# Designed miniproteins, single chains, continued (3), part 99

Each design is a single chain, and the fold is of that chain. pLDDT is the mean over its residues in the fold that is shown.

## One batch from the design tools (miniprotein)

Design m11426
Fold by ESMFold2-Fast:
Structure m11426 (fold): chain A 106 residues (1-106)
Amino acid sequence: MSPEELLKKIDELKLEFEEIEGLFDILVALAKIINKGELPEEVKKLVEEYEKLKKEFEEVLKKAREAAEAGKTEEAEEYIKKAEEILEKMKELVKKLLELLKKLKV
């Protein structure tokens, strides 16, 4: 892929990440409202796992961008692939949070 195509893909991943982040924040806020302002222990553990993946995603995306800007196409592609894998794990945590919220319904 060209460096321009790699940068476009990185921007697309960043937008998808921002959408997932927004959804996750809304769901965590709903969990607090349902549970009288306190986050349930199961949700707290899920938030910790999510925050770890978020940090890994941000670091990997930064490395992907730096590699693409330097013309290191192969390195940029590997970091993009890792970012995609982390993003899929984050989507699975959002799904788990949705299932936990169903159990918290009064």
Scores: mean pLDDT 85

Design m11427
Fold by ESMFold2-Fast:
Structure m11427 (fold): chain A 73 residues (1-73)
Amino acid sequence: SREEALAEAEISMLILKGIVAKRLGDYDEAIEAYEKAIEKAEEAKRKGLLSEERAEELIEEAKKNLEEVKKRK
């Protein structure tokens, strides 16, 4: 559906935004992007817009990148 496609696209774009920000050393922007990606993925899973497996994959990717950025502190 449109809602499913938009939810997945939004989450994927937020993860990509975080990766780009991290690469540029914009750690605060990276953290915000990854946190938003996790929030949106959990919401999409709760609403049934994403399968549990796909949502968990996206959440895991975002969390892994988020922890890497936080380790710099």
Scores: mean pLDDT 86

Design m11428
Fold by ESMFold2-Fast:
Structure m11428 (fold): chain A 79 residues (1-79)
Amino acid sequence: DASLTEPLKKVEELEEEGKNSKDAEEAVKKYREAAKILRDMYELGKRVLPDEVREELKKRAEELEAKAEAVEKEAKELE
């Protein structure tokens, strides 16, 4: 878990930046960037992390990707 601390902190920072953004496009970019970090951790962890931990990282990436899509759809509906 210590080896995950810095990447997970960056994911948290990006998620907060997206949440606090006044611009929907910027929020979407931040959420997608956070999801990419989690997906990279999933791939790089193949030999060092338990499969259960890796699947959790993938699930969190999918949740952030879904959050980005929701923000994008909401922005389109407001027109």
Scores: mean pLDDT 79

Design m11429
Fold by ESMFold2-Fast:
Structure m11429 (fold): chain A 99 residues (1-99)
Amino acid sequence: AKEEAREKAEKSIDEAIEYGRKAKQLALDEGDEKTAEKIQEAIRLAEKGRESSDEEAIKLLTEAMKLLNEVAKRSSPKVAAYATSAGTHLARAQLYLSR
């Protein structure tokens, strides 16, 4: 049902936020405050998306994924791995919302 798709999207957003928080902490541990700030903005967009309509959530998750892709290209391999995992879960959430 429509409700089941939304619940799956929200669960995928929650998993993305967890990976994002791991990426942010690792960036901070490495002294990369600029990367940590970008990850925090991606987390904020994902959290807002979770509380938004399906259409608004898709837009917010798209912006979060763009930030995570920039992080993955310019960060350490460990931070990039967590950022990529976060992005993958946001992409999955968009699929559930877009149907």
Scores: mean pLDDT 88

Design m11430
Fold by ESMFold2-Fast:
Structure m11430 (fold): chain A 66 residues (1-66)
Amino acid sequence: SLSQQLNDLIREDGLKDLERAKEKNASEETILHAQALQYMGLENPSDDDRRVIRQAWDEVIRPALE
């Protein structure tokens, strides 16, 4: 599921970055932006990687903007 894929990405690829940003008392918007930027920083993302990144965008970024 999309939620499962997002959770796996956060745990494996970005949880440490999110933890550091929260420790600095950054806003949730800043934390989500940093997380998205990390995923976008993949030098050679596969089609699957790009799909998951777009879905993480919808699941994480879009709700924060609402």
Scores: mean pLDDT 55

Design m11431
Fold by ESMFold2-Fast:
Structure m11431 (fold): chain A 59 residues (1-59)
Amino acid sequence: MSAEERRELALELIEEGLRAAEEGKYSLAGQKLREALKVDPSLKEEVEEVERRMVRSAL
């Protein structure tokens, strides 16, 4: 996979994680975010931002 293809796939996984979190499925959301980091570790900061948003919305 090219770097561009990996980034696209990882962003799709982040979107799936956000959708799962919106449905209250935090375990699935965490799984999707971990999969995104395995695909593209350069998105660590983006994943951390999403995790912070999920914690804030859950409170």
Scores: mean pLDDT 77

Design m11432
Fold by ESMFold2-Fast:
Structure m11432 (fold): chain A 76 residues (1-76)
Amino acid sequence: MEEIEEELRKELSEDVAEELLNLMKRLVASGADEEEAKRRLIPLYKEIEEAYKAGDKEKTQKAIAEMSKKMTELVS
């Protein structure tokens, strides 16, 4: 988790990286496999990164919400 946090902070703003890290921690705490979570969330990770760099706050928030939804599906 520490390596992931540093990678996210390097590529994204602190706020976006922290939100993404919190979502992953929540998934792992629910018993999901970290590697599987990465594979399923990577496309959304790219959407968040692209939207953030474009300054599109709405798209960034939507991508984060979709990530949260997928996390719920992975633990249910």
Scores: mean pLDDT 68

Design m11433
Fold by ESMFold2-Fast:
Order: C-alpha cells, then structure tokens, then sequence
Structure m11433 (fold): chain A 74 residues (1-74)
C-alpha cells in the first residue's frame, strides 16, 4: 500500500500544480493552455482517487477534481 499511497500523493500534488498553472495561464489570456492544464488536472485527480489509500487522500483528490471541473466548465 505504501507505493499506492506515494503515487496517490504525487497525482494529488500534480493536480494542484496544474490547477495553479491553469489559473495563471488564464490570467494571461492563454485560454487554450489553461484549458489543457485543467484537463490534465482532471486526469491526474481521477488517477489519485483510484490510487487513494487514506480518507485524507481521497478527500484531497476529490476536491482537486471538483475544483478543476467547475473552472473548466465556466
């Protein structure tokens, strides 16, 4: 389970990094780059949910997914 937990943490972190990058890109008017970054964040957060071992990891991954999906849809 340690390997799954470590991978889940990596995907959670990657999701949040992509969300921040997407928000920054959008602030610069780089809409295509922002959309691509949100799409990557959605993919990474879904992988994190699948790999989540702890309730804390699942909650963090689900929060990242929801955040990325809501902004991507706007």
Amino acid sequence: EREKERKANIYIVASYIQIVAAEFARSLGLTEEADAAYDTAIENSKKAIDLAVTPEQRKAAEKALKMAEEVRAS
Scores: mean pLDDT 85

Design m11434
Fold by ESMFold2-Fast:
Structure m11434 (fold): chain A 116 residues (1-116)
Amino acid sequence: MITESGGGTYAAGSTATLTATGPASVLEGAKVNWNLEPPNGPLLLVIRNNSTPAPGISSRFTGSLSGTVATLTISNLTVADTGIYYRGALSDGLPAAVSAGLALAGGEGVTVTVTA
């Protein structure tokens, strides 16, 4: 079972830390991607392969995987960072692969709201 945390309402300029914790069989050695679903837009790939920002993504977004804990940290939050953050265990860039990753990850996502 994957346990997700770090959702909530954040002030602009603050830092959000999102974590997903689960069994070694799911997370150890995984290539974890983080995706953002904004309120009025398509899924956007944010972090690739545990720690690499996707093309066009700010270096404010950082990712890591340590044992059974996947972490996404977003520094200097802006209102544009608002949405649902989904973790996929697969390297992907397509909606079908993201959907498969969501199913593997427990599917619920982490909601982040940033206020001005």
Scores: mean pLDDT 71

Design m11435
Fold by ESMFold2-Fast:
Structure m11435 (fold): chain A 95 residues (1-95)
Amino acid sequence: MEEVLEKFDEIVKLYEEYRKALSSDDADAQEKVNELREKLKPYLDELIALVDSYEPKTEKQIEGKKLIDKARELGQEDHVLYLAVELLKEMREEE
């Protein structure tokens, strides 16, 4: 959990690079997507653990956690990663 918080900016940067690679039409884009996905896999488990340990305070946080749980039940790993990063961004805006 603390490691995820310390590496939050790095995780977000890797995720943004992953999203850019997904939207790229370059011939090497698919290889970059696969490499970034493998780098994000260990952080996905840590992000989920952090989200599960966090007590949501706002309606957005409560809804976000429910959406993550639903995406996990459906086996949508890429969508779970997206939702977890968005929820962590929301949580960082809390004082």
Scores: mean pLDDT 71

Design m11436
Fold by ESMFold2-Fast:
Structure m11436 (fold): chain A 100 residues (1-100)
Amino acid sequence: SSETLARLEELLRELSELLEEFREAVKNKAPKSELDKIVERILEVLREIAELDPSRRAWIEEAMERIRKAMEEEDYESAIGIIEQTLLELGVHLEELKAA
């Protein structure tokens, strides 16, 4: 529906903004507690996207687990890369849904 597409677009915009916030926090060597809070918000956005688009749910859940693992290992560069790739692929999928 047009309402679902509008909400997905809003969530992808929020995810993009949170990714930039996370990149800056990592660059500035923010405390782990601050990095964890930003990632918790990213995971909440991804969960909402997965609930709105069941066709991508399993793929998003796998990306979320990879992000959690990278955070546990304090591998923030890998976490950034996973979030960036997830955002890019979901953006392409949203454009495909709009064209259908």
Scores: mean pLDDT 89

Design m11437
Fold by ESMFold2-Fast:
Structure m11437 (fold): chain A 78 residues (1-78)
Amino acid sequence: SAADYEAKKAAFLEKLRNDPAFAEEVLRVIASLVGVDPADLDGIRARLEALRAAATDPERQADLDFMLAVIDEIKAMR
């Protein structure tokens, strides 16, 4: 359900804040998916924003919004 999905996203973001090794692994995965260097957080965010602006499918929009939230959490930790 949408409520279960939102709860899982919230738990994921909480884990990122409390587990730096997990956050670094997640960052590498997202960086690989968008073809940007993991050290370039601003570049990763810009690429995700461009993909989000081009997305018309609500599920893809939700996934990209979540990846943006993940990158913003990782940036806030640095």
Scores: mean pLDDT 85

Design m11438
Fold by ESMFold2-Fast:
Structure m11438 (fold): chain A 89 residues (1-89)
Amino acid sequence: SAAAAQQQQIQQQVADYYAKLRDVSDPTVANTIANNRATADAAMAADAAGDTDRAAQLTRDIMINMYQTLLNVDTATAQAMVDYIQQQR
């Protein structure tokens, strides 16, 4: 089905993302991680304060930004990748 084909494409893109993320010698990877550090700190602070909705939103924002920057995918694709990962938890 079209849904199954889309799910397989998202699985492949998630695999490609983790392969890219492991290449810490790539300046794009290092800079993208550094640029998201403040948002990650804010997400951890929100979680510690019991603001789970804000923590979840900030975490989602980081994941979308990482997927878009490292894989050059559009927002809809990045959103589908986040949803896929959250369903695997």
Scores: mean pLDDT 79

Design m11439
Fold by ESMFold2-Fast:
Structure m11439 (fold): chain A 67 residues (1-67)
Amino acid sequence: GVLSVEEVKEYLLDKAKTKELAEAILKKPKEQAGNFLKAVEEAESTPEFSEGAEETLKLANELYKKK
């Protein structure tokens, strides 16, 4: 199934799951992966999610660059 916005927010609240979220997003088709990365970037503006969002984006960029 497609990752839901609710699932993304749950991953952002758990630092241990940020890598799993980054990997799950990158497994999606490029267009869908872009939409989820944008949702994570938007969540970074919310203080509650900002640390998880920053780490998820960093991990996603690192995984993309290593390919």
Scores: mean pLDDT 71

Design m11440
Fold by ESMFold2-Fast:
Structure m11440 (fold): chain A 75 residues (1-75)
Amino acid sequence: ARELQRKFFEAVVEIARLIEKSKTDEEMEQAKNEFLEKARKTLPPEVVEALEKYADEMIQAKKEGKPIVITPVKF
């Protein structure tokens, strides 16, 4: 449980960094897709689904110039 929670937190931080570094909408979508492909190899499907939702919210917030509020997920 703790190991999975740590990996999830590290994954959320990593996707946030990738989105922040992206300059265009296309680069953000590519970063999301590449990140999720790697996540599917190491994390359970439920965790990958949560990460995809977070990534979509981060991309949308960046496009709109709005802050993101991430609701904590417990596994």
Scores: mean pLDDT 75

Design m11441
Fold by ESMFold2-Fast:
Structure m11441 (fold): chain A 85 residues (1-85)
Amino acid sequence: SSLEEQIRRNGAEALKEVLIKAGVPEEKAEAAAEAALAEKSVLEIARAAGFDAPSEEEARAFLEELLRKARPYAEEKLAEAEAKE
């Protein structure tokens, strides 16, 4: 597998855990992570997470705010996932 694919997969796992930690239902967090792994648009990722984004700009802002708030946790989770491999 390509390095980019491995990083993307680990990032998707971290995203799922971050969203669950932020109160997103597990099924929606998993759908959003899967959308990110499949390289869907930020609009589709945000909507999968349960945010009915009216535009890509709003969707990006929503996701960036979530990741920013939980960035230390997301970074730790990503590193931990790599170590468990």
Scores: mean pLDDT 69

Design m11442
Fold by ESMFold2-Fast:
Structure m11442 (fold): chain A 84 residues (1-84)
Amino acid sequence: SEMDQVVENAQKAAQGDVSAVDELLDLIENSKDEAVREQAFLYLLLVLPYIGEKAREPLERYAKESKSEFARKAAKTLLERLDK
């Protein structure tokens, strides 16, 4: 399920895997399930400190280029948290 993908990628991101950031952002942008989009965002917020600066490039890309208003706002929020 997409929720299993959220959990799996959150675990990978918590181990420092930056590719999991892109997978979570893809779920935020493309999932048709609002709960999946919201959980992917919340998990990404939670695991962001384990990735650090390596998350900046994918977050900037989604903030500027995402077709989803929700994904753009989520990425911008995550960038603001990264700068703290």
Scores: mean pLDDT 87

Design m11443
Fold by ESMFold2-Fast:
Structure m11443 (fold): chain A 71 residues (1-71)
Amino acid sequence: PLKELQEFYAKLEKEVEENGTLSPEEEEKLAEEVRKKLIETYAEILGIPRELLERARSDDELAALLREARA
């Protein structure tokens, strides 16, 4: 899971370096993909059902759910 996440970020860095800065629209879409990948990775590591993490409407709610799972 962590290695796959690291590879994902490495690909993003190469994309930016090779093709230059992303447009605002591309940057927004990329942010959504990153968020989805983080949710999947945390769900696997912490054993939290993805459905609970997907209920988070904000980054603050997501952080609260992650803290609760660690408690």
Scores: mean pLDDT 69

Design m11444
Fold by ESMFold2-Fast:
Structure m11444 (fold): chain A 59 residues (1-59)
Amino acid sequence: SAIDEKRRELMRKTFEELDRLAAQKLSARKAGDEEKIEEINKQIRDLQTALQAKLKELG
C-alpha cells in the first residue's frame, strides 16, 4: 500500500541519519567533546521520537 511505502521510506531515511549521527558521536567521543556527544544524543532521541510520531500518523 502507499502507506507501507511511506513507512519504509521514512524508516530508511531515519536509519541513514542515525548511522551518520553514530559516526559523528564516535568522533566526538575520541575528541573528548562531551558537549557534542550530548547534542548528538539529543538529535538521536529527537529523530526516534519524530519517527514514532510520524509512523502513528500514518496508521
Scores: mean pLDDT 86

Design m11445
Fold by ESMFold2-Fast:
Structure m11445 (fold): chain A 107 residues (1-107)
Amino acid sequence: PERMRQILKAMQLAIKNPEKPKEELVEEMLKEGISRKDAIEGIEEGRLLYKNIQRGLEHVEARATLVKKGDEKKVKEFDKLIADNTPESVEKLDKLVEEIKKKLEKE
């Protein structure tokens, strides 16, 4: 139970500091009294959770971008991929989101 509390605290610190290098987060977590092993586990779990949350936010932003551009065909493709919810549809959705993100970064 105590180890799980330490890991959860490390996860929370990782989620709050998504842009910090992993090594800096480990050192910060050690200062919070979390062991290196638990800090590493918590960071990795927190980073995975953060990526999942960020992915959801990127989906919302990507779809909104397609709507603004009037790309009805890609909006329908996007919605179908979300509805299908298969491993293949998840990969295709991630690729579509990345394509839209790259176009936004160039602007």
Scores: mean pLDDT 79

Design m11446
Fold by ESMFold2-Fast:
Structure m11446 (fold): chain A 87 residues (1-87)
Amino acid sequence: MKEELLEEAKKLGEEAAEELKKGMEAAAAGNYEEAEKHFKKAFELLKKVVELLKPLVSEEEAKEMEEALEALKKAAEAKIAAVKAKA
């Protein structure tokens, strides 16, 4: 059961990394609507990874993961908003 959770978390993490890459490539190409869609999908996948890993790590580590995810999400949303404001 724990190994299956780790494998699922790894798969979701790899999918999230691919979505982040696509989002960055879309943003570099000036396709901000596509970038926003990819970033949103990436953060949904990362949230699932954090939820799967919570029972496998310490309470302190789980809190740090949630805070890191929220900080990354806010940073990405702020960048997208700033780019849209300049367009």
Scores: mean pLDDT 77

Design m11447
Fold by ESMFold2-Fast:
Structure m11447 (fold): chain A 78 residues (1-78)
Amino acid sequence: SMDAKLVEEIKKLAKELDGDIEKAKKKKEELAKTVGPEEALGIVKAAMALALKEKAEKEGLPDEEVNKRFKEADEALK
């Protein structure tokens, strides 16, 4: 499990990314320099999942659109 400090950083990153795949890719590259590529991928994927969920709740996005965006983000970040 991630520690409490990492969870807070993921929440901040989720707000910064706002479900934007290009921002997520750039942030993954930046984080990889500090924590390495595997951990950076995990952090950015967690932040993107949170961002997309929050955006869906705020904007009333249908489940199909949310699932499509999750799939696109997962594929793009891998």
Scores: mean pLDDT 80

Design m11448
Fold by ESMFold2-Fast:
Structure m11448 (fold): chain A 86 residues (1-86)
Amino acid sequence: EKKEEEERKKKEKEAEELFKESRELLLEGASLSVEAIGLVAKGLFEADEEEREKLLEKAKELLERSNELSKEALKLREEAKKLLEE
């Protein structure tokens, strides 16, 4: 077995794990974004101003979390690509 092939297989496995983690973070982020959109829609039809503000703040929190997860996912994806190219 050639040492270069062993090194390549190791990097491919590491890249697969990073791609898997990236996909899971993107799916979680997408789920939070959908939930946030639902809260915004509910807030637009909420007659109680205090309740509306709570719904919109919760939606904001979910969107911020979704954005952070998307950033983490993109970072992992770029790291995985670098492993496959190097």
Scores: mean pLDDT 83

Design m11449
Fold by ESMFold2-Fast:
Structure m11449 (fold): chain A 78 residues (1-78)
Amino acid sequence: MSEEMQKLLNTFPEEQKEKFLKALTAYGIGEVYESEGDYKSAAHAYEVALKLLEELLGPDHPLVKKVREKLEKVKSKL
């Protein structure tokens, strides 16, 4: 986990921390599928991560933009 992500995690209430960890887990799963060439499964995992992060941070947050960029990249291969 990056220093920036660790700092963000520490600012959330406990309920929101679990949601953030779920988002990071989905993002990691997406990266694994992308590395395997399973772009459909990667896209699904990134969509889950994106929805959770948008709910926590809003659509304009840098981390949300990063996940959206990953999603667009894998969708371009479908």
Scores: mean pLDDT 81

Design m11450
Fold by ESMFold2-Fast:
Structure m11450 (fold): chain A 85 residues (1-85)
Amino acid sequence: MKEKLEKMKKDTENTIKTVEDAASRFEAEADRLEAQADSLEKAGINDETVENLRREAEFYRGVAEAFRLLKDYLEKVTKEKIEKA
């Protein structure tokens, strides 16, 4: 029984880390897109291209937030499950 719990804990920790890494990657992509939009605006470009970049950045921010919420939920459920085991 103890070995199965240890494996399940490790598998869950690996899953949480994967979700956290994914959130960080999407946040970094959003930052990159915002920086690109800022660079274009500084160059005098205020057209659809800048708006599309900012909209795409907002989408990646939303995805990163969703993954962070999922990570928080998984950590809470894992902690509660370990306390009951």
Scores: mean pLDDT 80

Design m11451
Fold by ESMFold2-Fast:
Structure m11451 (fold): chain A 66 residues (1-66)
Amino acid sequence: MEKPVYAVLEFTNKKTGEKKYELFEGTVDEIGEKAVYYADNEGWEVKGTVLSKEEAEKRYEEFKKK
């Protein structure tokens, strides 16, 4: 089992252009599965940035501010 990572996920809705940001904890494989799920079932483009816990929390707060 790989060590869990933290990530900031950016979601862009292909129909509305809406953007959402999520702080994620899990494995890199789980990030990939989530990206495929939201692209295929919900019509969201997902981009993940894998960071340390502290940097992920900081980046997520910056995205919420913008």
Scores: mean pLDDT 74

Design m11452
Fold by ESMFold2-Fast:
Structure m11452 (fold): chain A 85 residues (1-85)
Amino acid sequence: MEKVRNEFLEKIQKLEEEIKELRKEAGKISPNSSVLDLLNEALKYLEEAKRALQEGNFDEATKKFGEAKSMLLGAKDLIEEERKS
């Protein structure tokens, strides 16, 4: 159980790093607040996932991690559309 928790936490940390890097890039290349809003929401879901994981609630952690990934994909889609314009 401890190993599974540590592996999940590592995945959360990697996704958090990706979101933070994208947030820095979005701030430089896009004035679109919707991208930043999605990235901020993704970070909130990751914090909720970390909390659920610490509480041993793997179902909630998995759900919140999925929500964070969904928000990140939405932000990436918006950035890609702006790059094509």
Scores: mean pLDDT 78

Design m11453
Fold by ESMFold2-Fast:
Structure m11453 (fold): chain A 115 residues (1-115)
Amino acid sequence: SAVTTALQAMVLRSIMERQGKSREEILKELTEYLQEKLGKPDWSLQDLAIELAADILGLSDAQRQYYFTPAGRQQLIQQLQQRSAELRAISDRTGDGQAAFEELALRFLIELLEE
């Protein structure tokens, strides 16, 4: 699951922060982790985050290609922010754990895309 992969990467970041690793070391290890999980050994962290976000949103391959452009990346961030707010409202109103986990995953991916 793309949501599970994003949440596992978020937990890995938290563990590394608690270990006192530098930002550079954290970004390197997150990149390597996601490259392995997605089977994309030469992809940048931002491109890996786009791929995970597209998987969570259920986007077609054609739609994904646009998001690898600078303009598309900014549009993707806006779409993820809107979806995250919607999922947070659902989780707050209903206690839905699926909505809560998807919201956490999207918020983490937004942070990676803004790096």
Scores: mean pLDDT 88

Design m11454
Fold by ESMFold2-Fast:
Structure m11454 (fold): chain A 94 residues (1-94)
Amino acid sequence: MDVGYYAEQKMVGGKTEVVITQIDLPASTRGGVDSSARQGETMVQLPPVGADGSIKYSKTTTVTDNLEITSGQRTMVNGEFHPGKPATSKRLPP
């Protein structure tokens, strides 16, 4: 079963805000433990932008239920925030 994560960064009121979107798992992998498969928006503080205007943001999450998750990354270019490739997951062999 595959799960992906996507992160976007923006400036709000002089503070950096990161929105993390989690791709839903289709049909619960195990009954009753699917609430942790979804994540809402959250606000976090990030380090300041470098002198060249570039930043990197990466998110990694825990492997669970035979899933392996790869971190996503993003970059800011010319004052625009570009979402990196979404974090991807794969089913681990038994």
Scores: mean pLDDT 38

Design m11455
Fold by ESMFold2-Fast:
Structure m11455 (fold): chain A 78 residues (1-78)
Amino acid sequence: SASEELARILGEILRQELIKAGVPEEDARRVAEAFVEAYRRGGLAAGREAAIKELQSLDLPEEVRARGIAIVQSIRFA
């Protein structure tokens, strides 16, 4: 479906942006997976909440975690 494809695309963009921000590849993958799974159920708001919760659970430097959360919050359709 279009929703499934959009979730996948947004998740991959999120993963790449998190890696650029300093999140380790495996952690970025987990955050993106949490985003995609939640997005399929409740759209962008659910995806953001799940991704932020995942980022908060990770052992990351505070600056890296803050950048990751800002990236998730910046995800928009327009």
Scores: mean pLDDT 86

Design m11456
Fold by ESMFold2-Fast:
Structure m11456 (fold): chain A 99 residues (1-99)
Amino acid sequence: MEADERLAREAEENFREEIEKAIEEQKPKAEELKDENSFEIRAELLEETLELFEELVRERLEELRRRGAPEEEIERLERVAREMVRKIREAMEAAKAKA
């Protein structure tokens, strides 16, 4: 009972940590370009982060399937990931239009 809730929580936390690690790996690139144009650098970094996020999500979902995680949990995480990507893309478009 409680184990299912904990497993779902840890899967979401792991997704968040993987995204943070992807961002950390891209930080050196962002810092090198920071002096040129912060807005363009952030937009480019976000696009690279989204691509890395999609790769990490794919790998993570395969790991979860290998561990025998329920397909319902995997589908839920996929939906959450898609919503996050969509919101980030919308935020980027809004920033680009209003910047």
Scores: mean pLDDT 61

Design m11457
Fold by ESMFold2-Fast:
Structure m11457 (fold): chain A 90 residues (1-90)
Amino acid sequence: EPTEEQKEEMRNLLAAYQLPLLELARERGWDVGPDDTYARLKAQYATLPEEYKKLTAEIRATLERLRDDPAALAAYIAALEAEIKARMAA
């Protein structure tokens, strides 16, 4: 079973990945569920160590760079979703 430290690292990684994706979905008017999810992720992001904040910044920069390339953007989002699922399953 994962340790509490491993569970915390996983929660931090998931927040770092999910926040920029949820921000993009909100900007594009996609159905993102209740507003509470966004508020929760933003609050968690504020407490993240610097390394996870850098990861979120890199994801945001990549999403912005790919904004005008729908195929590349979709592939990148799919890759992030696969990474999240793989880490949750581990």
Scores: mean pLDDT 75

Design m11458
Fold by ESMFold2-Fast:
Structure m11458 (fold): chain A 80 residues (1-80)
Amino acid sequence: MSPAERLVERTEKMLKEGVDSEELLEKIEEEISKIEFETKDPKLALEVARAVVEFLKKNRDKFSEEAIERIKLYEDLLKE
């Protein structure tokens, strides 16, 4: 399983367990940062971030208004 698939699966599990939206996004940011620093591969970290943001967009209705605004910021930062 790729790092992107693993983080998406973990994110889905956290949503099912009712983890707070803001806390969930903080954990995602920590995992992406950890991947970048441990692998020293910014391209891999960017690919993982894009995969997770796409998952978050598809599940936007499950997030708080504040979390939705944060997801929009992620979309803008990952814009080509």
Scores: mean pLDDT 80

Design m11459
Fold by ESMFold2-Fast:
Parts: structure tokens; sequence; C-alpha cells
Structure m11459 (fold): chain A 82 residues (1-82)
């Protein structure tokens, strides 16, 4: 199990789009997650430095669960590593 610590959560709503910004660490490595929700669709961007494939899968699952909790039915995930 990976140690995910959430340091900051910020929510902004503009022009019918809710954007959630999350600053976190996974096993001490910094990660940034942006979730943009428009209707029942979510676009997720995960930015991180040097995470393992298993840590990456864990972050994807976390972000998907969070987007679904906001009512998203269609989720697109983009990873920016390095």
Amino acid sequence: MYNLEINLVAEIEKDGVKTIFIEATVDGKEVYIQIEIKGDKANVTISSEEVSDEEKKYLIEFAEKLAKSYGAKEITIELHLG
C-alpha cells in the first residue's frame, strides 16, 4: 500500500466548469492532480516527478474515484511525468 498524503485541496468554479486542484505526496514524492468537471465528464491531469508504475496506478485509481464522487461518468486521464 502506498502512503498518499494530501497537502492541499482547492476548488474553483468558473463558466460551468468545476476545477479541483490537489497537492499531495506519494511515498514522499510530490504529485499534483487537476480534475476538471463539466456536466458528467471529467478531465484529469496528474503531474508527478519519478513515480513507479504501481504508484502511478494508485494515483489513477484515486483520481477516478474522486471524479466519480463529483458525478463524472466519462473520465479522461492525462499523465505528465518528468
Scores: mean pLDDT 81

